# Designed miniproteins, single chains, continued (4): the designs that were tried, part 98

Each design is a single chain, and the fold is of that chain. pLDDT is the mean over its residues in the fold that is shown.

## One batch from the design tools (miniprotein)

Design m15390
Fold by ESMFold2-Fast:
Structure m15390 (fold): chain A 93 residues (1-93)
Amino acid sequence: MEEVEEKFRKVVLEKTKPEDREAISQALPRVFEVIREELGEERAKKMLEDLTAFLEKSDEIYTRDSLALDVASAAYVYGFDPRVAEKVREAFR
């Protein structure tokens, strides 16, 4: 899990605007905690692996808000729970 979280962090920070990188970096531990607690380790790992692969193929440059939306949307898809998506969005604030 930690290795998956570290790879996701690295890819995300490379795909974000320089001015948002510190805020995102500080938010990610809270985001990972929410995902692990709400989805469980197996589903959290699969979600982060799939998001990492998607981000690696994308030429999009993210802001904190656009990243929060994409991660929250993925959490909803993997958890089928809008409450988890909202908690992910809150963790990015």
Scores: mean pLDDT 81

Design m15391
Fold by ESMFold2-Fast:
Structure m15391 (fold): chain A 71 residues (1-71)
Amino acid sequence: MSKEELIKELEETAKVARDELVAAGVPEEKAEEISKKFKELAKELKETDYSLEEAIKKVKELIGEAKALAA
């Protein structure tokens, strides 16, 4: 996976994350916070020279946070 592909995936995830989290039973306020974090991470990855490994680590941490809220 390239850094560009990862950024594209994050932007698409951010677009649907709010609705999917709400459907999973997460409160709208929390779902919006997670969606915003995905969008901000995608922007950060575009503007910074993070390694692919660091980028993947940040994505995994955010996905873990979202899963914890849905559980």
Scores: mean pLDDT 77

Design m15392
Fold by ESMFold2-Fast:
Structure m15392 (fold): chain A 87 residues (1-87)
Amino acid sequence: SMEEKLKKAKEYESAAEKAESAGLYYQAGIAYKMAGDIYEELNQKEKAISAYQKAIDAFQKAIEKNENVEEAKKELEKAKAKLEELK
C-alpha cells in the first residue's frame, strides 16, 4: 500500500510536468496537489511542501491564462491553506 501510494504520487508529478509543458496549468495544478496529498499521508513533509508549492504556481498560471478560473481560484486557496499548515 505504501509502495503503491509512493508510485502514484510520482505518477501525478510526472503527469503534472507533462501538463505544464503542454500549457495545461489547471490540470498541472490538480496533479501536483494530488501528489502533495499523497506525500502528506505518507508523512513526507518536504515532498508534500514542494508539491503544494508547484500546485500553487500552476493554479496562478491557470488564472493568468484564463483556464478554469473559478475552479483554479478555489484550488489555489486550498493549496495555500495546506502549505501554511505544513510550515
Scores: mean pLDDT 90

Design m15393
Fold by ESMFold2-Fast:
Structure m15393 (fold): chain A 67 residues (1-67)
Amino acid sequence: MKVKLTDKQAAGLAKAIGGLFGAKVSAKEVKEAANGRSTEEAARELAKLAGVPEGQAKSLLELAGVG
């Protein structure tokens, strides 16, 4: 199944990444990294974007209601 984040989910995820890891990412960047990809691919791209481990990115996607 392909990831499809809403604007609210993407904004929440960007805020969580900023708060937990200190990375500055926008909701638009989160959507572009995650949407249209599998959960594994989205986690990998989000991890690269935010500079965090893939496992942490996957957990954040699952908390956002993806999976």
Scores: mean pLDDT 79

Design m15394
Fold by ESMFold2-Fast:
Structure m15394 (fold): chain A 80 residues (1-80)
Amino acid sequence: SARLEELRAELARLNAEFLAAGAEALAAGREEAVRAGLEALAAMQPAIEAAYEAGNLLEALELAVEAARAALAAVRAAMA
């Protein structure tokens, strides 16, 4: 579906941005910024896993996108 394709593309983009932001944070010696991002990802993992176990791929992908956005925002906020 168009929505699944959109969410997959958005998730891939956010994951790439998170990796880049994390690499910059580590290069700057700001390990706490990376920790904040990883904590944001970890907080949403139970909900993502529950959606996958229920076979709700759309919900799982929407939650994964939200988790990736939260992680990226957390790294950026900690770096500001």
Scores: mean pLDDT 88

Design m15395
Fold by ESMFold2-Fast:
Structure m15395 (fold): chain A 90 residues (1-90)
Amino acid sequence: SMEEEARKLVEEAERYAELAREAREKGDFQTAERYARKAIEAALEAIRLTDDPELIKRAKEVIERALRALPAPVAYEQMLEVAEAMKEIK
C-alpha cells in the first residue's frame, strides 16, 4: 500500500538522518551532506505518498534533523529547496 511505502521511506529517511548526524560529529561534512540530502529526499517522497498526519509529522522531524546535521549555509539552501518542494506537494 502507499501507506506501507511511505512508512518504509520515513524509516529509511530516519536512518539517513542518523548517519548524517554521525558523520557531522566526526567532522566528515561531505558524508554528512550526502546522507542529509538522502534523508530529505526520502522524507519528501513519504509526504507526497501519504495523508497520514503521524507519518507526515515524522517525515518533517526527519527533515529538521537532517538540516541540523548540515553547516549553516548549506542548511539554509536546503531549507529553501524543501520549502519549494513542499509547496508543490501540499
Scores: mean pLDDT 87

Design m15396
Fold by ESMFold2-Fast:
Order: C-alpha cells, then sequence, then structure tokens
Structure m15396 (fold): chain A 71 residues (1-71)
C-alpha cells in the first residue's frame, strides 16, 4: 500500500463540487483505491505507486482541476 497527499486547486464552490463528484466516480471505477478529502487536501491510498499515479491522473481529468503532490 502506498499513500500520498495532494492539494486540489479549488478556486470556487463549483470546483469543490467537481472534486467531490470526481472522487465518487473514481471510487466506483477503482474500488482498490481509497480517497479522503479534507477541504482542498486529498489523500490517496493505492496498492502500488503505478496505480496511485493512474488514480491521481484520472481524478484530475474527472474534476478538471490541477492536483499537486504535497511533500
Amino acid sequence: MVTKEYKADIKSGEDAGRLVGAVLVLQLERPDVEIKVEGDKVTVTAPSEEKLEEAVKRLGELAGIEITELK
């Protein structure tokens, strides 16, 4: 299991709604990936680093928002 934290570039309430919707869709598409959202912070856990990177890319595409890794 691999876990990383990300920041979603949320500039409006509409962006926040898109992020929440994208998370719900992604959890249905990838039940082996766990996503937690706290405001603009997104925590993603996946079985492998490759699956985590794929999930994050998909989340950004679904939400239409930039998602940046926190270090």
Scores: mean pLDDT 82

Design m15397
Fold by ESMFold2-Fast:
Structure m15397 (fold): chain A 99 residues (1-99)
Amino acid sequence: AEPLTDENVVAGVAHIVAGVAYVTARILEKRGADPEKVALIREAADLVSEAANKLIRGEITPEQAAEMLEKAASVAEQAGETDLANAIRNVAEKFRALA
């Protein structure tokens, strides 16, 4: 088992946010929401997950990971998902705190 590090803890929070976004997209899809909106929510979730994975692999800096999360938040806002965008921005602040 990998030890709990600050990077692993923050990456775990990012994966929870991505998981919530994927569940939201699936619920909206089943309710007949606009396919473009569903695609944007999934894109935001993919960006959040990718930023977390790249950070824990040491492939990017905490600031670069935070920049990816801010891009993901903008995509979530384009989907009209303000609460999701705010959750992603809160994770970006946690990533910056690692630097």
Scores: mean pLDDT 85

Design m15398
Fold by ESMFold2-Fast:
Structure m15398 (fold): chain A 83 residues (1-83)
Amino acid sequence: LTLEEEKVLHLLRIYEELGEKMDIENKKLLLKELIEALKKVTDRAFLKTLEEKINRLIDDLSDIPELKNEVEELKRLVEEKLK
């Protein structure tokens, strides 16, 4: 795995383990870091294995108005990379 792929896996694990207990500011920081790491990931097969987890994260956070911009950016980025 590349450093960026490892970072994506780490951030998704943090969300799964701690996401429910995270405040909005920490959720926003996690989304921003995830977006930046995903921009650098080029392996489409790797991204495909994470598609369901990322979509669940998007669905979970879509109802939080403070995260709207980051959620929409993440959604667009994933759609562009997996088209």
Scores: mean pLDDT 86

Design m15399
Fold by ESMFold2-Fast:
Formats: structure tokens, C-alpha cells, sequence
Structure m15399 (fold): chain A 62 residues (1-62)
């Protein structure tokens, strides 16, 4: 899913640009990215859990 991969890329970039972020701050950033991507692409709300999981995993991996 291109939207899931986009979420991973944005979350990874955000975490790399903010090396001082705690796990909690990374999780908050992932939620913001997931919500913004769903709104930007007018994606169905059923995709939210998948996009949030992908963004969270990518941010925490940094």
C-alpha cells in the first residue's frame, strides 16, 4: 500500500531530524503523520490502524 510506505518514510525522516525525541514524542509524531496522511489522501478511516502502526514502527526504529 503506497500510503503505508509514505507513512513509514515521513515518520522515519521526522525521527531522524529530531534525535532528541523520547519514545513518547516519536509516538505522538507518528499519530500526527497518520492523521495528516489520511486527511490529505481522503483515505477511508479503516486504514488508520495500519498507517498508525507503520508510522509508529518506523519512528521507533530510529
Amino acid sequence: DPLVEEARRYAELAAKQNPDWSEEEKRRAAKVIAVNLLDKHKAPPELYPRILEAATEAALAV
Scores: mean pLDDT 84

Design m15400
Fold by ESMFold2-Fast:
Structure m15400 (fold): chain A 87 residues (1-87)
Amino acid sequence: MSNVEIVEEALKKIEEIAKKNLSEEDYKIFKKSLDSIRALARANPDDVELLILALRLLLQEAKELKMPEEAYKEISEIVEEAIRKLR
């Protein structure tokens, strides 16, 4: 699996969780970050450290948007698995 595929698969799962757990307004904000990371991964597929940083910043944004604890835990597990696959 390519680095782009690893990131895109993780972002797809995260997007589904966010859509169910965030308000429409907060989801629109979060989706812009998801779309930015997708673009980043496509432009910089071999920059593993940049992709890991982007995924960690996405976790911070989920926390700032007050994602419910259970949903945040699921997103955190998806991010850590993606980081493990990228290393």
Scores: mean pLDDT 86

Design m15401
Fold by ESMFold2-Fast:
Structure m15401 (fold): chain A 79 residues (1-79)
Amino acid sequence: MDEEIEEQLKLLEEDLEKLKELVKTITDKELLEKIIKSLKETLKLLDEMEKKTKNKELLERIKKLKEEIEELIKELEEK
């Protein structure tokens, strides 16, 4: 289970980095709303992963990723 969570976290971390670059070029309100919705769904997924692991390193990575996503959502909502 921890191995699956680690692989999924790596993919989510990579996706977030790509999304941060992409959102710099987006001015369309509908696309921004779609992105915000997707980020909120990712937060729900991270909450589920957090409940399924007791590995401290994975929990710290999940917490960090959740904080980065919440910050990005706030920035996009203020745009």
Scores: mean pLDDT 81

Design m15402
Fold by ESMFold2-Fast:
Formats: structure tokens, C-alpha cells, sequence
Structure m15402 (fold): chain A 65 residues (1-65)
């Protein structure tokens, strides 16, 4: 679900540097706001949540290097 993806993104973001955490927190707030307003489909929100999660994973990989 979108909620599960957003929760996973929030949890993983805790491992990021403070600047990257701020970026994720803003993106999460925006996605939750869009979901609350019902302007976009569940599929669109899910795709954006998956893109955010992929970005977080790339940032974590870069930090590990």
C-alpha cells in the first residue's frame, strides 16, 4: 500500500544525513497532503512513493561508499 511505502521511506530516512532527511520529510509531507486531497489516483501516489524509496536507497548506497 501507499501507507506502507511511506512508512518504509520514513524509517529508512533516519539513516540518511540531516540534509537528505529534510528532503525526504518534505517529500513525505507533500505525498501525504496529495493523498488526503484525493486529487491523484492510488496508482500515481504509489509510483511516486516507490520513486522516493528508490532515491533513499541510492542515497544510502552513496553514504556507504
Amino acid sequence: SVEELLAEAEALARQLDPRSQRVVDEALANLRDLKAHGTYSEAELRAWAEQLLAWIRRQLAAQAA
Scores: mean pLDDT 84

Design m15403
Fold by ESMFold2-Fast:
Structure m15403 (fold): chain A 86 residues (1-86)
Amino acid sequence: SAALQAYRAALDAATDAQIAAERQRIFNGPPLDPRAAVQRLRQAQANLAQAQQVLATSTDPLAQLRAQAQIRVNQATIDLLREAGL
């Protein structure tokens, strides 16, 4: 539907902004303590698993779109932390 398409576009824009902000925090923010980096990685992995579970079990199109957005954000966080060597 047009409403779902508009919502997807808004989520994609918000997701892209979140990923850009995360890149800025990791590469241009204050130095991240290694313990804080490990905790952030563990949190992103837990959030990714939760979002994957929602996507697998939900029949609600809005919940599926939100879960897809959360998968993208948390996967990007994991990838960025690995890129930074943290």
Scores: mean pLDDT 88

Design m15404
Fold by ESMFold2-Fast:
Structure m15404 (fold): chain A 101 residues (1-101)
Amino acid sequence: TSEIMGKIQELLRYIDELEKKYKLSVARKLEADRELQQERLNRALRELTNGKVPFGVQFQAAGVIVALEELSRELDRLGKHDESDRVRQMARDLRNMILGE
């Protein structure tokens, strides 16, 4: 749990750094389509349901996964495919940590 929370904080800082570097706002893009954001969050939460961590940690991780997936899409639109792939891998790594994979 402590390792997962540390990873969440690390990923939130990395998201902030990339948003500043590329002048993006993932939060604003997710807020623009609230129904799509909720659907993506529910999907991420469903994927984490079998994880042996508290629900509050699952919820925070699901939010970070959704933010990383949106950031990855925005990086692809900018032609930053290598950074997009790295961000997608970070989302997968966080999921795997929670699932014990």
Scores: mean pLDDT 82

Design m15405
Fold by ESMFold2-Fast:
Structure m15405 (fold): chain A 99 residues (1-99)
Amino acid sequence: MTPLELILLMVKTIYLLLELGYSEEDIRKALIESLQTDYGLSKEEAEKVVDALFEYIKSMTEEEIEKLLQADEEEELKIAEEMVKKYPELKEFVEKLEK
């Protein structure tokens, strides 16, 4: 799994968990712990990544969410690339994982 695929997976997971009625606080806590344990981020780095992901999701229209959920693999990667260009915290995360 590439860093871009991981960002995309996290965005989809956040959206689906919110739709299932999980609280933002619980989702944030789980993702921060996972990013620290599985990817070696500091707590501060993990918090910045998760903050950027939630900001992106909150900025999406219903049409943009539907497009993301129905996107093919090539379209999904383009969406992830746009996220990384818009959010410096996600760019730092990608660069760290590519080391």
Scores: mean pLDDT 81

Design m15406
Fold by ESMFold2-Fast:
Structure m15406 (fold): chain A 98 residues (1-98)
Amino acid sequence: SMVERAIGLALRGIGEILDAELALEKGDIDAVVKHLKEAIADAKELMKLGEPKLALKIAKQVLELAKKAIEKFPDNKELEEVLKEAEALVKEAEEAIK
């Protein structure tokens, strides 16, 4: 079922966001980048499944965490790339909801 797949991807994306938040509290930047990239991948798959509202929810959370992570680690280029991907995905998902 597409609905079951969408729910599974949304739950996985939320889990990746929680893991990224915990990694940020621990100062583990490599883990933050990994989990935020995995959440973006889940949100992109939700877009392909026609679930832009779920994708938007995940992308906004990734954007928020990427901003917080950049404040803590300002010279990290992978976080800057995650931020740009999250911003682009938020815009794409918002346009798809129209």
Scores: mean pLDDT 89

Design m15407
Fold by ESMFold2-Fast:
Structure m15407 (fold): chain A 97 residues (1-97)
Amino acid sequence: SELQEFIAEHRALAAEAAANPEDEEALWKALELQLRAVGKLAGIKEEEVKEVLEKLKNADEEEREKLLKELEEELKRLYEENKEEVEARYAKILAEA
């Protein structure tokens, strides 16, 4: 249930960003949280998280959609395989914020 709530929260932030295309802050914030929590399980270093975000921001609309879809699929898979560890890491990140 907590994993589903986490996904729903990130989806809600993404929906807010989609409703306000000029305001991508909610989308980037949700993606950063997901990358920090799950990306470390994929071997993505904190420095690499910043590089991924910059790459997405500088990508063409078509390339951005492709990269986001691929990233979401990979992160979702890793999240489902390691949900307990991801939830623990996410809780730590939120506590440190």
Scores: mean pLDDT 64

Design m15408
Fold by ESMFold2-Fast:
Structure m15408 (fold): chain A 97 residues (1-97)
Amino acid sequence: SPGIEKKIKEAQDKVVKATSLANQLEQMVQNNEPKEVIQNQIDKLKKESDEIKKELEDILKENSENEEVQKKLTNLLFQLATIESEAYLAEKIVKKK
């Protein structure tokens, strides 16, 4: 089984990639890309966010007494909440197309 530091690093790398996808989504919306193209990016971003969220929740459950781990994971969950908000705003815009 990989150590906790490796799991956190892997989750951090996934959050960075999800942030990049969210930035691409915002650019697609600003460029008025076709509804289907934007929806595909939303679906991909939601899938990635859900997978990361499950990984973070599992690490939290396994390390409930480790305050340093809790703080790092809370920051990553905050970043995911921002990504989820960006996906929600993009869906709202797409529904008007």
Scores: mean pLDDT 85

Design m15409
Fold by ESMFold2-Fast:
Structure m15409 (fold): chain A 109 residues (1-109)
Amino acid sequence: ALTPEQEALLEELLEETMKRLEEIYEKLKAGELSLAEATEKVIAVMEETTARLLERFADLSPEERARLAGRYARELLKWVEENMPDLPKEIYDALVDALARGVERAGAA
């Protein structure tokens, strides 16, 4: 089980990622970003968030870190499905792929 401090750090990372994805989504809806530009920005956000997750939880075992990354992925995807109903499939697929790579990286130590 995560400590209360680790739970708080996970919640902070989720909230920061959600805010950044929401900003991209709103710009896409407003026509300020193309589908390709929005996809690139989403991938960049996910790579940065994965790096921060690995850094903040470096003290966990690779197995525990992979489980944490999996929980992060499930909670983020649930939020996206609930809050971004018009998100293009290409961006959703990019999110899923980036999260899967994040879990793989978390377990590789």
Scores: mean pLDDT 85

Design m15410
Fold by ESMFold2-Fast:
Structure m15410 (fold): chain A 69 residues (1-69)
Amino acid sequence: MTIIKGDELEKLGVLLSIRQGPLSPELSAWLKENAEKGISVEEFIEKAVKLSGLDAEEVRKILEEMGLL
């Protein structure tokens, strides 16, 4: 299982905001709260869809481009 944490989560959030439009405040807060402990790829996709209405397939594509998948 790939775990995303620290600066990787911050970079992922920036890339998502550039390609998909501004992230919801709820997603941004959740990412900041979990940056130190790490987030699984599956949890990240679930929260991006649930909290910010992002497309799961596009989120997976960005994760692949970052080498996290």
Scores: mean pLDDT 77

Design m15411
Fold by ESMFold2-Fast:
Structure m15411 (fold): chain A 70 residues (1-70)
Amino acid sequence: SGITYNDLSPQQQQIVLAIGKLGGSATQSQIAQELGISQSTVSNHLNQLQSLGVINKDGSTYSINSDNMS
């Protein structure tokens, strides 16, 4: 079963919205700059979102996994 945006923590929702605002694909650095938070904080949330299947990583970029988020 898929996970919805409403199942995410407020911080995880913030990361997903930032990726969406950046065109659906973004680096850790771009997300940190967009949100005005540390790259360490972004990294922790990105790891959680990947484990939930909410985002995918390709090289240095992270994208929203639309197959699990609709």
Scores: mean pLDDT 81

Design m15412
Fold by ESMFold2-Fast:
Structure m15412 (fold): chain A 85 residues (1-85)
Amino acid sequence: KVYEAETKYGKFEITITSETSAELKNLDTGETATLTKVNEDTFVGYLKELNIGVKLVLDKEKGTGTLTLYNVETEEVETADLTEV
């Protein structure tokens, strides 16, 4: 299952690779991160090049969710809605 999110850091593609893992890809830069499941609906990871913490929350029934990006340097938080593709 694949989702997309638009953020100020770029367009991201999220691929659910297993029940416990997802891949995040910045389509503008090609940077990737592995997201690891930490909760029933929540995956976390880190974008090294951007120095950004990542939180993915999925609504399994609707095929929707949110991508939250935490900028470690500025402490800014951005949340984007996921679109299933």
Scores: mean pLDDT 83

Design m15413
Fold by ESMFold2-Fast:
Structure m15413 (fold): chain A 77 residues (1-77)
Amino acid sequence: DEELLEPEVKELVEALLAKLLLEPEFAAEREELVARLRAAQDWSLEEAVALLKELAERAKKLGIGKEWIEKMKALQA
């Protein structure tokens, strides 16, 4: 199996974040998450994985669908 590379991780983070920004439950967290994404101009694999873990925890806490958690965990494998 191929390990997730930095470009794939960045793409996944952007896709997940874009959908989460449309969710009302993320309204209070939206600005913080966007600011962190902007600050990660030179995203390392470590930073992108850490952000995905944080998004998975926030999704779980806010009751966002299981598919989000599954997609995020697939990256952790």
Scores: mean pLDDT 60

Design m15414
Fold by ESMFold2-Fast:
Structure m15414 (fold): chain A 78 residues (1-78)
Amino acid sequence: EREKLLQEILEKYGEKTLELHRKLAEAGREAQGDEQELARLISERLGIPLSTAYKLITNTKENKNLEENKKILEEILK
């Protein structure tokens, strides 16, 4: 389900999605499992509100509200 969501976004946005994945991967490595730090890094690097970054992380971790995550990613990629 999560992988299918990412595939749909990749098909629509191509190169922008690769840049987004790189930024998220860098944030993940720097946070080293600290969700609060990960949210701050994502917020800063993607230019989104901290609350939105927390929603993205929580929904991804819990495998919940995947439609909300799709909307967040699509908003970033606009």
Scores: mean pLDDT 71

Design m15415
Fold by ESMFold2-Fast:
Structure m15415 (fold): chain A 70 residues (1-70)
Amino acid sequence: SMEEIQRLLEEARRHEELSDRYAALAAEKAKEGAATGSLSLTGEAMRYLGLSVDHRIKARQLRAEAERLE
């Protein structure tokens, strides 16, 4: 239904926003880690990158489900 499609697209949008936010945090921590030689900051960047990827995958799955319902 159109209502189900709308809910899936809204959930996908939320995951896309979280993915973008975590990607930005990962980039910032990676830059700081590279500048300072901090392995701790590099590790934090990798964790944020993982979160970004997970949310991106979830968004793609939700958009694919919405497309299937059309």
Scores: mean pLDDT 90

Design m15416
Fold by ESMFold2-Fast:
Structure m15416 (fold): chain A 82 residues (1-82)
Amino acid sequence: MSIADLVRELAERTKKAAEEAGAKASAEVEGNKAVVRAESETEKAETVIEGKGDTITVKTKGETKENGKAEKESTMSVEDLL
């Protein structure tokens, strides 16, 4: 399994989770980078997933009509995804 495969799997799971929550979601994957966009009536979120070496960085930018913009970033080990 490559980092590109892990990025793709994580992007697909993120998209499915958003759709299950009632949002419209799309995922674009290019090598070690993926962008997942989810949109509902009240919320928008964009999640960028990047694989580097043995780590994956996930950065989520969200916007709600009430609270405006929020940003969250996390880095995880490839071992945590295996």
Scores: mean pLDDT 76

Design m15417
Fold by ESMFold2-Fast:
Structure m15417 (fold): chain A 70 residues (1-70)
Amino acid sequence: AVPATPAERAAFAREQLSAAREAAAAGDAAAARRAFEQAKEAIVAGQPEDLRAATGRVLDRLLADLLAGS
C-alpha cells in the first residue's frame, strides 16, 4: 500500500525506484515494472490531477527506456 504522508511516500518512491533499477540490471523486467508502478503511485498520489497525468506519462517513458536495456 502507498504510505499516507508525503515524506513517507517520497521515501517509499525512492526505495521502489532503486529496486526497479536493481531488478532491471539483473534482467528481471517483471520485478522492475512492479517496483516502478509502486513508485509511480507514491509520486502521483500527492499531486493535483493535471500534474498526475503528466507525471505518469513521464514515468511510463522512463520505465520503457529502462526496460529497453540501454
Scores: mean pLDDT 78

Design m15418
Fold by ESMFold2-Fast:
Structure m15418 (fold): chain A 65 residues (1-65)
Amino acid sequence: SPELEEAEKKLRESILKMVDPSVQVEVPGGSPVALFSELLVRRDENLTVTQEHLDTYERLLEVLR
């Protein structure tokens, strides 16, 4: 779905803006859901998560089921 692809791109872009530029992140398939999960597990100390990001992440998970 174009709407889903656009939402995934927007989420990825927003997350990358929060990440320390010294942090290197690679995920298979380039899924923003996988990227967000990796960032929370591996580099969470420099990531500020907003309610909007959590809402978008949750919505993407529901659609991808």
Scores: mean pLDDT 57

Design m15419
Fold by ESMFold2-Fast:
Structure m15419 (fold): chain A 68 residues (1-68)
Amino acid sequence: SLVEEVEKKLKTLVEHMEKNNVPKEVQVRFLEWEREVTLEEMKKKNVPEEVIKEVEKVYDKYIERVKA
């Protein structure tokens, strides 16, 4: 599913940023930007609102984990 694909992408991205010692503030800023762009593109492509909401929650989950 699209949600599973996004989860896999974000997991890999966060692991990559952590391995390269990217500062938490930079990781959060990048994820927030990526979330905004992704949600906008999904709305333009007529992805169901339910799926868009689930993807938003996945981004929020990873952003919170990085902040911790």
Scores: mean pLDDT 86

Design m15420
Fold by ESMFold2-Fast:
Structure m15420 (fold): chain A 97 residues (1-97)
Amino acid sequence: LSEEIRREADAAMVEISIAVLITTVPNVKKEDYEELTEEVEKTARRAIELVESGLSPEEGRRLIELLRELAEKAREAGFEEAAEVAERAVEELEELL
């Protein structure tokens, strides 16, 4: 596969991961907050790596929008650490774009 096609495929997988987290956050038990925070951190890091490797600004902005929604849902559910991780990733991505 070309590097561009592979990057777009990886971006799509990260978008799916963020969307899954957005939908599952309300069902996460409070005692599982560390696991949720780790998954958000892992997914955010992958998003940043994709943009650093040359992902298009259009796809980068889509990742920012999804991470903002994830931060909002996490905060609404009371997962402050997960929300802060997602918010920091948004700030870092905005600086890279």
Scores: mean pLDDT 85

Design m15421
Fold by ESMFold2-Fast:
Structure m15421 (fold): chain A 95 residues (1-95)
Amino acid sequence: MEVKLDKTKLEVKPGGKAEIKVTVSGFPNIKEITVTVLDEDGTVVKTYTAHNSTSITITLENITKDMTLTVQVTVEYDDGVIYASPLQKVEVKVV
């Protein structure tokens, strides 16, 4: 079982856009994937949900400051069992 982010460090221009692809693998019978993005104070800034998919792309727009985000992925199986991934940090730097 694996939850992978394609990027954990990103450089963007002021006002730029960043995309981070979340991929889950080695999970049989996935019903739903939820990706929750938290800011540095633990406030939820984005939530994504996908059905019958093994990937979700996080999109951040209008980035004007350096930020550190926390990404958590939950995977629900067909039997209702939920797996929560370890929290992953993503560093976004404005250059």
Scores: mean pLDDT 80

Design m15422
Fold by ESMFold2-Fast:
Structure m15422 (fold): chain A 89 residues (1-89)
Amino acid sequence: MLTVEEEIGLLLRLIGIVIEARLTGELTQEQVDEAIELAEKIIKESTDESAKRAAIKILEELAELAREAGRDELAERIEKFIEEAKKKL
């Protein structure tokens, strides 16, 4: 299970990806891969339901940014992960 420090670190990294995407108007496959990996680790290993919900909310924002950037395939990938994650909460 994640320590509180590790959980905060993962959430901050995930938020950082959203901030970068919003500022640049661009989203890469590598950023999406990292964001999904970070969120998956929080959802599987955190004991805090609030942290899991926060990770999902951040991914929802990232999916919107992917759509705005014209990266529909990346948005679909994020959205599929969110649907699966919500079923396990």
Scores: mean pLDDT 85

Design m15423
Fold by ESMFold2-Fast:
Order: structure tokens, then sequence, then C-alpha cells
Structure m15423 (fold): chain A 97 residues (1-97)
């Protein structure tokens, strides 16, 4: 159940990261981050799984008011992009604005 919801959020994040940067796409990504935060909270066991740990890190970053670029990077990492690929995609996506 929770895995299916995580997969849906991951797919939507990947789709948005492959779109040109726009205010609308940023708002959609923020909404997906909020959903990810709620799912991390429902899981209750933050360190039992690497993906659960990543979602909790994203939740913490969101609450702390982390800059947009860093939130996008964390979202790309949750999508399973390697760190170098995540940095490249986020940089390209931000540059498309």
Amino acid sequence: MLEEKIKEIEEKMEELLNQPRSEENIEKLKELLREAVELAREMGVPLSDERQAALLELQTAYIEGTPEEELLLKAAEIQGYAPEEAERRVKEWLASK
C-alpha cells in the first residue's frame, strides 16, 4: 500500500523533473513533496529502509525551509538518480527557466 503511493509520487516527480522549469511545475513539485512528507510520517520506521530514510530527510529539509534547488536535488535522489545524474538534471531544469 505505502510502496504503491511512494511509486506514484516518484513517477510524478520524475515527470516534473523532465519538464521545463515553470512556476506551475514548481508548485506541483511542492505538492508532491508535501505528500511524501505525509507518507514518511505514516511509515513510522525511518531507518528500516533506505527510501524511508530519504523521505524523512526530505521531510526535514522541507520543514527547515531548504532552498528550492536542494529540495529538487533530494527529490531526484529519491527517484533513484545517481548523485552526479541528479545534480546534472536539477541544474539543467533550473537553467531552463
Scores: mean pLDDT 64

Design m15424
Fold by ESMFold2-Fast:
Structure m15424 (fold): chain A 70 residues (1-70)
Amino acid sequence: MEKEKKKLEQQGASTYSAGSILYIGYQTQGELYEKQGDLEKAAEYRELGEKVYKDFKAKADALFQQAKDL
């Protein structure tokens, strides 16, 4: 059980790290489009980033919760 708990905690941490990098990428792309005057593309990429953030956070939180339930 302790080995499984640590594995789930590490998977949660890795999910946060990878998801955070992807989220920052979308936010940066949105900022670049805004600088170019493409406000529609800027909004689109910021929305994509927000969806990515919510998805990886939910997955990581679920992994951490599974670790606590062991």
Scores: mean pLDDT 81

